# Ledger of designs, part 60: designed miniproteins, single chains

Each design is a single chain, and the fold is of that chain. pLDDT is the mean over its residues in the fold that is shown.

## One batch from the design tools (miniprotein)

Design m2064
Fold by ESMFold2-Fast:
Structure m2064 (fold): chain A 96 residues (1-96)
Amino acid sequence: EKKVITITVKVKATPEQLSDVENVHRLTEEAAKASPNSVGVGPIKQVSPDVYEISVSAYTKDDAIRLAELTINSAEKAGLEVHPESLEELKKLKAE
């Protein structure tokens, strides 16, 4: 499969939790390096004072889903809140 699939994960974090967001991003980058179908992980984007975006891209749906799930699980384990919209988009992709 050649179409690039991008999933954006939105995470709520305070300035004091920036290191946790950075750690989640690093873990996602390591996972992407291990996947031959990954395109990459976008830079952390602060879209509001307490919301950060991490985008993952892959050539296969399964790889994009795995990277997004890893990002979400890592964020949740770090005590960060994941936006419901990100969970809904992931669920939609899994249903295809």
Scores: mean pLDDT 82

Design m2065
Fold by ESMFold2-Fast:
Structure m2065 (fold): chain A 95 residues (1-95)
Amino acid sequence: MLEKLYEEVLRLVSEITGKPLEEVRKITEENFKKAEELAKEAGRELNEVERAELRVQSALGPITEAIRRGEEIPEEALERLREIAEEIEKLRKEA
């Protein structure tokens, strides 16, 4: 289930930014790896839900860059990203 949410976020970011899915995935995994290293340096070992949350956050980087370039992000896409974040938060509370 978490994998499906992550893949959906990557597809939404690809659609919003116009970047190929593979490029979005690569950028997201690089950002995630850096963030995971910072968590490890802080003495934190992330569980699967926390890692999924971190990956979703890492995938939002290209959207932030698009906003900085003055590109308009569709409201429906932002709303769906918020729904996914809420689903991940719910899974964290149930775990």
Scores: mean pLDDT 75

Design m2066
Fold by ESMFold2-Fast:
Structure m2066 (fold): chain A 85 residues (1-85)
Amino acid sequence: MVHEETLEALEEGRKYIEKLDASEEAKKALFEGLEALKKAAEKGDVDVAQEASIYLLEGIEAAEKGDDEGAIKYGKEAVKEGEKA
């Protein structure tokens, strides 16, 4: 099982991305970051999953502020970090 912090981040992240009025490209990048985070968690690498979640949260915050480019950038960084698992 995943760490409680990772589970909470996954649930909040998914709900938040779903509610965002961000562009389709920004949402796609954020969902890809969330999927990479989930894969790291599935492999049992909770440390890598937690690091990927930090980038995902930064991307979500960027999207909330209307910074779609930042959201895409951070979403892709979350994918890179998660793929290290």
Scores: mean pLDDT 76

Design m2067
Fold by ESMFold2-Fast:
Structure m2067 (fold): chain A 64 residues (1-64)
Amino acid sequence: MSLDELLARVTAEVADEIAKAKSREEANMAGTRVLSRALKEHDLTQDEITALSEAVAAAVRAGL
């Protein structure tokens, strides 16, 4: 899987979970859960981890 495909997939998952969140804290926790799952399932470099973390944070902000 390419980094671009992973970013698109993870941001879509974050957006879906945020749509179901009832508070900012719940949305933040949803983003953290999706990120943690992705990090456990993929052998990522530090640069890829940084890009993924920033994309998740941006998706959480956009969903609020």
Scores: mean pLDDT 77

Design m2068
Fold by ESMFold2-Fast:
Structure m2068 (fold): chain A 63 residues (1-63)
Amino acid sequence: SREDLKRQIQGIVRQFMEDPSITPEEVVERVGKVLDEAGVPQEQKDAMLTNLRRSVTDLKKRM
């Protein structure tokens, strides 16, 4: 469901924020697998991962 997908993505981002050894690339890879398993269309997946990569990269630079 959408709520399960949202919870999985939030869990991955939370782990990234709590563990400085996790790279932005690993976050994007893990979220990408979750989106693939959920059957998210490629165009939507690409947009979501592009936004995520920017957000987590910026966050990492500020940490």
Scores: mean pLDDT 79

Design m2069
Fold by ESMFold2-Fast:
Structure m2069 (fold): chain A 63 residues (1-63)
Amino acid sequence: MSSLSDEELQELARQGALYVKKKMNLKEEVLDIYYDEKANAFFSGEGVELMGPDPYVKLFVRI
């Protein structure tokens, strides 16, 4: 569920991608962000779940 527009979710995903890139030392060229409704989480294009153990990352993507 989301109270945000698709554009707002994409902006949040972009900001989260930058955070996760710094936190996990990932390269941006492999980090294509999408939202999976079934898992209720953001994933990279390589299937890496962006909801980490860090509460900040989890709070950021869940809203």
Scores: mean pLDDT 52

Design m2070
Fold by ESMFold2-Fast:
Structure m2070 (fold): chain A 68 residues (1-68)
Amino acid sequence: TEEELKRRAKIIAELSGKSEEEVLKIMKNPEAARAFTEAAVYALAREKKSPAEAVRYGFEVAKREHDV
């Protein structure tokens, strides 16, 4: 739902220091959302980054690859 997407976007924005609007753009694009999730999981599992760092990295990858 739109409300659920906004709720999740707020949490991600708080963790990453990004705006809710920017996060919503990624979440509304399925390919960008997949890229975000994959990159964040890689950062957590491979690089042992903090959750906040992993979320920021995921955001950067999604924006770079999907122009959102």
Scores: mean pLDDT 77

Design m2071
Fold by ESMFold2-Fast:
Structure m2071 (fold): chain A 81 residues (1-81)
Amino acid sequence: SSMEEEVEKILAEIEKVFDELLDQLKAQGASPEEQIAALRLMTEAFIAYVRSLEDILGKENVEKLIERIREYTERLIEEVR
């Protein structure tokens, strides 16, 4: 597959993990503050992971992926509050 397809696949997998994390936290009765804290920690973890893939994806794709991860996370945070 093309590199663009790989980037979209990685993003889709990350977005799914965020959605599943939120669903799990809500099912456990987590507060909005706890949900936001978990989202921020997971965002940092995924950004570190994506940066570790630079040799595979290239710098430009890593930066684009990080930007899209941050945008998705901020949207989820807005939905929680």
Scores: mean pLDDT 88

Design m2072
Fold by ESMFold2-Fast:
Structure m2072 (fold): chain A 71 residues (1-71)
Amino acid sequence: MTEEEIEELKKEAEKRTYEAMKLLEEDPEKGQELLDELRNEMNSASEEAAKAMLEGMEKGAEKFKEDLEKK
């Protein structure tokens, strides 16, 4: 993968994780399904892609946690 593809994958995983966690508050079942999809995609990806997705997911979760702490 190129550096650009890795960066895009990180940003997409971050965005998807953040949206999934927001959805968990409104519809826990659907939010969990989105998180499970991300996890399954990561587990099926190459090591390089999986690492990028994991880093993106961690950033998305951290951002959501920060937003929750400000409430």
Scores: mean pLDDT 80

Design m2073
Fold by ESMFold2-Fast:
Structure m2073 (fold): chain A 60 residues (1-60)
Amino acid sequence: FDALPVPAVVLTAAPGMPREEAFAEALKHDAEVLLLPSESAPTYEVYVREGDRFVYAGEI
């Protein structure tokens, strides 16, 4: 069984939002992935949910 029954919840943080606030908002919305704007590049830091925390997975 490889079918995903519902789309993954992705939260995109606003530019300038503190990372701790972005993590709190993502947890409140039961997000599986958090996109946090990078300060130094026009990219997003990708965080994937593991339990009650988010783990850095890369940049896009």
Scores: mean pLDDT 71

Design m2074
Fold by ESMFold2-Fast:
Structure m2074 (fold): chain A 85 residues (1-85)
Amino acid sequence: SAAAEEAFELWLEAYREELRKQGVTDEELERRREELRREFEAYLEANLKQMPKVDAAIEEAKKAGNEEMVKLLTVEKKAVEIYAE
């Protein structure tokens, strides 16, 4: 659906930025796009049941000073919200 596509693209942009910092190329990510999308949709279904844990994880990442993890978890939460619409 359009919502699932929007959620995936939002997550992929954040994930791409993190992987780029680790030296992973955009070509490698494009090769894995179909695989990542299937894994992402399965993950969203699981996370719909665990939204309170996502908020706790964001708080823990903030306490640890892990700004990259805060960004990623925030995008994952937003993606779940978009998917649930």
Scores: mean pLDDT 72

Design m2075
Fold by ESMFold2-Fast:
Structure m2075 (fold): chain A 91 residues (1-91)
Amino acid sequence: SLVAQLDQLIAQARALLRAGDVRGALDALAQAIAVLEQLDPADPRVPAYLAELRALAKEALRAVPADDREAILRAIGLILRLIGIELDLEL
């Protein structure tokens, strides 16, 4: 199921962040967001997943080395993508 895949990708992103693999975490987060986008927007679990993914993306951004411009831009891009999904749910 999409929910099981999303839960697995979120767990993977957390594990990678704990291991210091920020780039791997960003890859897992991008995949998790792609799965979230496949869920029915009316699913009552979507707001909780959005909040969790935003928190993880912010954590990843804080973990990026200050000179890694590419990773910083990737993390910001994921945060903006999540904000876009949240705004679509309110329209």
Scores: mean pLDDT 87

Design m2076
Fold by ESMFold2-Fast:
Structure m2076 (fold): chain A 78 residues (1-78)
Amino acid sequence: MSPAREAVLREIARAAADAVSAAHEAGDAEAQFQALIEAAREALRRAEAADVPEEVRAARIAAARRVLAGLEATRASA
């Protein structure tokens, strides 16, 4: 796994932790998945706004887009 993808996944996990935990306690799998998608969208927004070298920003944006696409594909197949 690339460092950029790993960093994005950790950011999503932290951002979604409370919402995912609450949805899990409620037994709402759709709400858990929606919280992850929202966290992935936020990670993408943060990547686009990051004050880092252009090459690093491009890698983070690509990683965030791939994570978001993977989550949306998983939702479609579930």
Scores: mean pLDDT 74

Design m2077
Fold by ESMFold2-Fast:
Structure m2077 (fold): chain A 72 residues (1-72)
Amino acid sequence: SDMAKRFAEGFLLMGKQADEAAKKYPQIRDKLLELSRVARESGRAVLADPSALEDALAKLRAQLAAVEAAAK
């Protein structure tokens, strides 16, 4: 569906942005690269099955919390 494609594009863009941030913030690079991985996997999962959205959002939220904790 068009909606699933838009959500997937958003997740894939987040992954790209996390990759770029990892180049600028070496002290939290590993957490940012993991955020990129989770976001890209979430985008692909939602494209394959829109019902995966809630699980994808939960995984992304957990990894964002890990990045925040590492930055403090």
Scores: mean pLDDT 84

Design m2078
Fold by ESMFold2-Fast:
Structure m2078 (fold): chain A 85 residues (1-85)
Amino acid sequence: KVEELIEAARYNLDVAEEIIKSLSDDPVERLKQLREALEAARTAIFNAEAALKMDPSPQAEELLSRARKLYDEVKTLIEKVEKEL
């Protein structure tokens, strides 16, 4: 169960990171991609928090820290793109 939550957090974190690496130059498409990345980061936070509650491991702590940081970064990017529209 814990391994499934850790893998789900890692998968969603990887998805969000890949979206951020491949952002469109078109502001409308970029905003859509950033919203998808935000939801992936949110899902990663949820799964990492659940994993940490079941078994407080360094791996779950690292994933939660990374997911929260990425979520905040994506929120900032969304605000920047919304000003361009």
Scores: mean pLDDT 86

Design m2079
Fold by ESMFold2-Fast:
Structure m2079 (fold): chain A 88 residues (1-88)
Amino acid sequence: MKDEILEQIDKAIEEEKDPARRLVLEVVKESIEKGVSEKETLGRIGEALLEFLGVSREEAEEALKRAEEIDEPRDRLAAIAALYLKEA
């Protein structure tokens, strides 16, 4: 089962054209390979997105507070990163 999931994630990474979504899939794959918890995986996704966007945690938390008013893709990804870190 674990090997089948990893194979499906590898195919998803190869097919994914959005760099942020590809990054999330790569973090999920590494987390499964290392056997980390779902909660730790969410934290790692959030941290990886912050690094990818070049934003601070504080900037991401501010974006999350305005998430319902955000149309810009970059700001929306920052809000998503803050949400993953909050759930971690």
Scores: mean pLDDT 77

Design m2080
Fold by ESMFold2-Fast:
Structure m2080 (fold): chain A 100 residues (1-100)
Amino acid sequence: SALEITRLAEEAREVAKRLIDLYQKDPEGAKEFLEKLREVNPGAARMAETAIELAKTDPEKAIETVALWAVIMYHLGEGETVRELLETARKILDEIEKKK
């Protein structure tokens, strides 16, 4: 539904913003995030790496690229997988931020 897609996109934007903020403040913490995410899902880690690289020139485009990825995955029947990956990403971010 449109509401489910909107919520998923908003969740993806939140995670992307947090990751970009982490990279700006703590590049080593961002590296730890990528390593942990790669152990869970290499494809998701690659998407996160792409977002960090894009954010160096256009943070808004980077955030929207992650949101678009989540919406595309939802339409491919992978909405639950994306939801679980975003939840995992939040947990990893929380753990890294707690150390600071």
Scores: mean pLDDT 87

Design m2081
Fold by ESMFold2-Fast:
Structure m2081 (fold): chain A 77 residues (1-77)
Amino acid sequence: SEEEERRRRVAALEEIFDEMIKKVLEYTSKATPEEKEKLINEFKEHFDKLIAEAEQLDPVAARRLREKYEETLKKIK
């Protein structure tokens, strides 16, 4: 069904998002402050795209992804 397809797409986006968060945290943990800023800026476009796609499928899921993104930024030192 279309609803099952939508749920699968949302789940796939969430998995991609979680993997990206993991990569950002790994890369920034070893980075200088300047490298962290560059990495955050580069990944921002990808996060924004995933959130926009999630918004079209499930606004509640999109909100959760935005919250994860904000929490991730707070963890970066």
Scores: mean pLDDT 84

Design m2082
Fold by ESMFold2-Fast:
Structure m2082 (fold): chain A 61 residues (1-61)
Amino acid sequence: VPAYARAVRGEYLEVGPLLSPAVGDLLRVEEQVGEDWVRVRSLRTGDTGLTERGALEPAEA
């Protein structure tokens, strides 16, 4: 089943390709990259990128 998450914190990161979600954005989790990072897709914009796992909360689509 698809995994979804909601952004609970905004992040400032210098390494691309990064997604800077707004708090409350619904994201599709596509891939886990290492222990603390996930590749996500914004359902609002369709953009993909990396974000920190600690900035996300599990959510329903």
Scores: mean pLDDT 66

Design m2083
Fold by ESMFold2-Fast:
Structure m2083 (fold): chain A 59 residues (1-59)
Amino acid sequence: LTPEEQEEADAFGKFQRELGRLFSRQDFDKLSAGLTAFTNALLAGKSVKEATAAGMAAI
């Protein structure tokens, strides 16, 4: 992976771990908010890194 690809992968991995923790705690309101923000950012044409940041900010 290039350094840029590794940075995106690391950010996304952190987001996935946070979503997993929310699911384990049954915090579905925050889980839904994070997933909605991530999906909306992707639909708006943002990069995976930017979508990941939006999802993390929503939870």
Scores: mean pLDDT 80

Design m2084
Fold by ESMFold2-Fast:
Structure m2084 (fold): chain A 68 residues (1-68)
Amino acid sequence: SSMERLRERIDELSKYVPDLAREARELLDEIERLKESDSPESRRKLAEKVARLVGVIIRAIGELIDAE
C-alpha cells in the first residue's frame, strides 16, 4: 500500500535524521488510527497530524541540506 511505501522512506531517513524519522513514524501511526473515523473532529485531527508530518519532513530536509 502507499502507506507502507511512506514507512519505507521514513525508515531510510532514520539513518541520517533518527529523531525526526521516529517522530514521523509516530505521526504516521496516529494517522492510520484516525483514517477509519467518520466525524468532523476526526477529519480535523487527521489534517493536524498530516500538517505535523509535513513539518517533520521540512525539518528533515533542512537537516540533510546543512549536514556538515
Scores: mean pLDDT 79

Design m2085
Fold by ESMFold2-Fast:
Structure m2085 (fold): chain A 80 residues (1-80)
Amino acid sequence: SPLDELLAELRALAADPRLSPRERQILETVVGLAEQLRSEGRDEAAMEVLQRALEHRDAPVEEREALVRQMAVEVGELLE
């Protein structure tokens, strides 16, 4: 499925040994949020989380960390 393909892509990125600890934490958190949404049957929301992370992959680390914090809040609200 497109979601499984996108999850595999982000997991591969998170496994890159060249990543800084901050960059790894960002990608691991994004994958975790998407897997949580998928486990709750929220496949479209999981896809959106992964797509937003990929769109911002070249952004400054501080901006990516802010995006991940925003997405975590949005996921929490969605699953209430």
Scores: mean pLDDT 86

Design m2086
Fold by ESMFold2-Fast:
Structure m2086 (fold): chain A 71 residues (1-71)
Amino acid sequence: ADLWLRLAEHEIEVAEEAIRKGDLEGAERSLKGARQLIRIAESLGADPARVAALRERAERVEKEVREMREK
């Protein structure tokens, strides 16, 4: 479970960096990966507090991606 959360955190960091570079496709790809990894970790009984924190970060990234998509 912990390894999946760590991988999800890494994907969120990659998505955050992609947003900084204006790479919308890269940000979307990494965000999708992060969400999948969070779901796997949750299904394996990962710490709910860690899951919540990573979901919150993913939501912030998703908001920035949506704003970029809307021009």
Scores: mean pLDDT 82

Design m2087
Fold by ESMFold2-Fast:
Structure m2087 (fold): chain A 67 residues (1-67)
Amino acid sequence: MDERLIERAEELVRKVKDPSLTPLEKEIYVALMEILLAIAKLDPNTSPEAIERLEKLVDEARAIVDA
């Protein structure tokens, strides 16, 4: 489960890095990543390591959008 969650988040970071996307499209992908992180934090079966990795991916996506 955790590995699939991280893979999905990595796919969303790749989408945010796409230079053909509009700022609005990038904001939507970051919002989706933030929702995934919130859900993962509510799941007691999600490992702390997976949460930390997901938080880093969300921070990376936000940094790209805010640049």
Scores: mean pLDDT 80

Design m2088
Fold by ESMFold2-Fast:
Structure m2088 (fold): chain A 66 residues (1-66)
Amino acid sequence: MTPAERKAAAEENARFAIEQAEQARLQGEKNPEIADKVGAQADRAIEIARQALARRTAEMDAELAA
């Protein structure tokens, strides 16, 4: 894959992970007893997705600089 294709794939994966976390949060809000726990899990999933995207973007930039 080209660096641009890898970046696009990383962005798509991050988007998917964030959407999944947001949907889980919305479902959790329907049960007040677990809403906070589900929210915390969603926040962690979003942070992991952002870190993965940042890493892939750095890899692409390194390849373009080479």
Scores: mean pLDDT 78

Design m2089
Fold by ESMFold2-Fast:
Structure m2089 (fold): chain A 69 residues (1-69)
Amino acid sequence: MKELKEELYRVALEAAELMKRLTDPALIARLRELINEGFIAYSKGDLETLRETIKELRALIAEAKAALE
């Protein structure tokens, strides 16, 4: 749990920094949605959902970085 919390915070911070450089409102909204879902899963102790949300966040961050090139 603590390790997943630290990973969530790190990934959320990276997503927040990317959102400052993104111009696609749909991509920004999806990143915000996943960050929120991650913190909700963490607050509920839903480790399965938290793990999946972190995975989705990482994939979307990689996609956003590729779009920025």
Scores: mean pLDDT 82

Design m2090
Fold by ESMFold2-Fast:
Structure m2090 (fold): chain A 89 residues (1-89)
Amino acid sequence: REELKLHTIRVTNRAQDLIDAGDLRGAAEVLRQGIRYLDEVLREDPDNRLALGMRAYFLRQLSRVLEELGQHDLAAQYRAEADRLAAQV
């Protein structure tokens, strides 16, 4: 639980720093890595509300970054997944 919180804080801070620096591709990669980590957590504990909530948050942030990169279809897919997950938490 403590490691999960620390991981999500680190991913959020790194992604925001990269966005502020204009490195949208780097921000997208950091967010994808964060989502993959949360997928591993959810594989072992599918009812982990913190992991579900943070996965929805990272998908929403990734969607925003992908919109700015011009990847509109992929951004819409990740936004829909994030909204579905947020409704379950």
Scores: mean pLDDT 84

Design m2091
Fold by ESMFold2-Fast:
Structure m2091 (fold): chain A 61 residues (1-61)
Amino acid sequence: STSTINSITTKANDAKKTAKSLGDDDGVKLADLAIKYAKQGDISKATSFVTSSNIRNDEKK
């Protein structure tokens, strides 16, 4: 649904901002992939990439 895509896109943008603040270029790339797949409607891949980016963010803080 559009609501689900918007939610995941917001989470991906938040993950990207955190990764940028930590200097984690790989975390930024994962968040960008999440945004890409969310725009394609691939909720499963988008969620996977958001989760991967956030795991890196949590480990690097």
Scores: mean pLDDT 83

Design m2092
Fold by ESMFold2-Fast:
Structure m2092 (fold): chain A 84 residues (1-84)
Amino acid sequence: MSEEAKRKAEALLRSARGMAERAKEAVEQGDIARAKSYVKAVENSARQLESLAESGDATETAKKMAEEARKLAEEAKKLIEEAQ
């Protein structure tokens, strides 16, 4: 993977983790609309990581990052569903 692609992947995963945490906090505060907005941001980061993994620079690391971001999005979505 190129240095630029690696840096972008690391930034996207870090963003996904942060947004997933904010989504959970929003659910705890009863702000379901805000939680849904944060989940959408996590899903967008996951989609970008998946695209990066498929770009031909795909390493096992990039694939694992995409999978982690997807799991974070699904966990946050489940938490929102359970809170409704």
Scores: mean pLDDT 80

Design m2093
Fold by ESMFold2-Fast:
Structure m2093 (fold): chain A 64 residues (1-64)
Amino acid sequence: SRRQELEDRILEVLYEAGEKGVTVDEIAEKLNVPRDEVEAIIDELLKKGKIVYDPETKRYYIPK
């Protein structure tokens, strides 16, 4: 589905960013997708424990 395809693309962006991580805005700009759609998927990934958030940098990343 479109949502699954978007989730996969967001995970790819996060994976490529590595430990540095990415902001919601950077993901939205890179994928040319509305910020609110990205935020919805980021919230789901956080709930599933697939990604983590760094409040100091406001960046999301995949834990190693």
Scores: mean pLDDT 83

Design m2094
Fold by ESMFold2-Fast:
Structure m2094 (fold): chain A 82 residues (1-82)
Amino acid sequence: SAIIESYGHRAVYDASEIKKGDVFVARLGKRDGHDYIKTAVENGAAAIVEAVPIPEDRRHELGDVPVIPESQLAEKVLTIFK
């Protein structure tokens, strides 16, 4: 997506592979994708896309990194396009 490209170099599904400026895609699967948010932030993620809302008790791990809900990705695109 052009919007993801605007936030960083690439969209990444593995928090350990994040480089400064990348976008981390937090997906639920065999391991909760939310468990990797701190690692992605520490590795320099520019934004985090969440497939399911991050629980309130874990949002402190985000620091100043913006979160893009997957359900609002299209609306976020329209807002940036303005």
Scores: mean pLDDT 62

Design m2095
Fold by ESMFold2-Fast:
Structure m2095 (fold): chain A 60 residues (1-60)
Amino acid sequence: SMEKRKKIEEVAKKLLELRKQVEEEENSDIIEEMEELIEKSGLDPRELGEAVRKIVEEEA
């Protein structure tokens, strides 16, 4: 449970960094990297998206 939550947070932070890069560069390679990160994590893409959103809201 705690290990899964920590993994979700780490992957979500990495996805947020990649999302900021894609907004600046419009680079399809970064989008592919995001998809690979999600697949390799074995986590639900919706849970990852929710975690990214929560991090953004907590930083604002």
Scores: mean pLDDT 76

Design m2096
Fold by ESMFold2-Fast:
Structure m2096 (fold): chain A 106 residues (1-106)
Amino acid sequence: DERLKKAMDYILKNLLKPISAAALAKVAEMSVAAFTRKYTQQVGMSALEFITDFRLAIATLALIYTDTPIAEIARKAGFPSLSEFTREFRKARGVSPREFKEEVKK
């Protein structure tokens, strides 16, 4: 589907910038519900889940290899808030970003 390909290209070019389901649906010229259903059918996961997983991977690397403040890591990785980053990170890793950073002290 050409519309889905446009949305995927947009995701890849904007992974570290804020991306909303509404923005992806608009690029695909679909409703949010129709886009979410179609993307999940072809990729095996929702577009937002894919984006979140990628952002968490980038943020994890920044926590390990840099002394950047956690709030700035969240922002640079494309999370809309520190609170959302902390929730998603804890869900994925079982610990907070702060606890994780203390474990990987340089």
Scores: mean pLDDT 80

Design m2097
Fold by ESMFold2-Fast:
Structure m2097 (fold): chain A 68 residues (1-68)
Amino acid sequence: MSDEALEAETEVALVTMQFHLGVLSPEETIKRLNELRKRIEAAPAPDDLKQSTLDSIDLLIKEAKEKL
């Protein structure tokens, strides 16, 4: 994987953990995940790997939106 894709994937995991621990607000979570999604989409990585990570981001964004 490219460095940018790997870094973004790691940040998604950190954001997920911080959100579930209540450290990160739903609004900030959505903002960070949208930024990470753009970075992953731009990264030169296999589509199947990207799709798995993007699906995880989309699920967490939906969860965060429900909490507003």
Scores: mean pLDDT 77

Design m2098
Fold by ESMFold2-Fast:
Structure m2098 (fold): chain A 94 residues (1-94)
Amino acid sequence: SVNERLQRLIESAEALIAEVEAEIAAGASRTTLLSNRAFLDHAIREMEEEYERLKREAEEKGETIPEELEKRWAEVLKRMKEIRARIDALIAEL
């Protein structure tokens, strides 16, 4: 279902956040931070596009995405954007 695919998208985003945070915690170099920033910019764009595709598919099928799942997606997207901003701050300190 669309809801199951959205749940998987949220889980993928949470996993990505965990990986990037682990790399930062391990003491990433400027080169690694720049690479992570580029990767995260691409991942955010791709995931936002996938969310929009899922919304369109739900509308076409007459399925309703639960508000709870939409709120969870908004929260995880916000967290990805916050870690992306943290990478910029870390690069500025180097």
Scores: mean pLDDT 86

Design m2099
Fold by ESMFold2-Fast:
Structure m2099 (fold): chain A 89 residues (1-89)
Amino acid sequence: SPESLYVATGKPLEELKKLIEEIKKNKKTPIEEFEKKYKEIKKEGEEVLKLLERTSPAESPFLKEFKEEYEKLTKEAEEALEKKKKEEE
């Protein structure tokens, strides 16, 4: 159903938000573990994005909102990772 698709597509966004919080809060976890987790989440998010682009109308508000939130969260995660990496150097 459409509702099931909305729930499934929310998972990568929620995992990105949790990762960003953990990077900011947890100073003891090595950067390499966060980078590995980010790559896994990003791979899942890219698969969801490809699925939505194939199954959604080109001007779907849901597709647009997903793309905007995903791009925002991936940028925030990458900025948090770079900041943590500089703090460990």
Scores: mean pLDDT 76

Design m2100
Fold by ESMFold2-Fast:
Structure m2100 (fold): chain A 80 residues (1-80)
Amino acid sequence: STETLENGRVVLITEEGREWAIHVAVPEFATDLTLSKETGAIHLVDLRTGAEIITYPDGSTEIEPAAADALAELIARFAA
């Protein structure tokens, strides 16, 4: 089941109490963020470019795709 929290931007995703994920939509930045409770990984997706950043609980990160232009656009969007 899916439950909406706070201002429609935060969606708690449940799978009959076994799996939990928190999905955060940030429409003003055209990004989605999903926290996986199973792995602890945070997935950030830029909906305009398709760039994805995955951050793990140990602080390591992966960028998929590792496109400099897409990442620069995302940074500029958050800095504005």
Scores: mean pLDDT 61

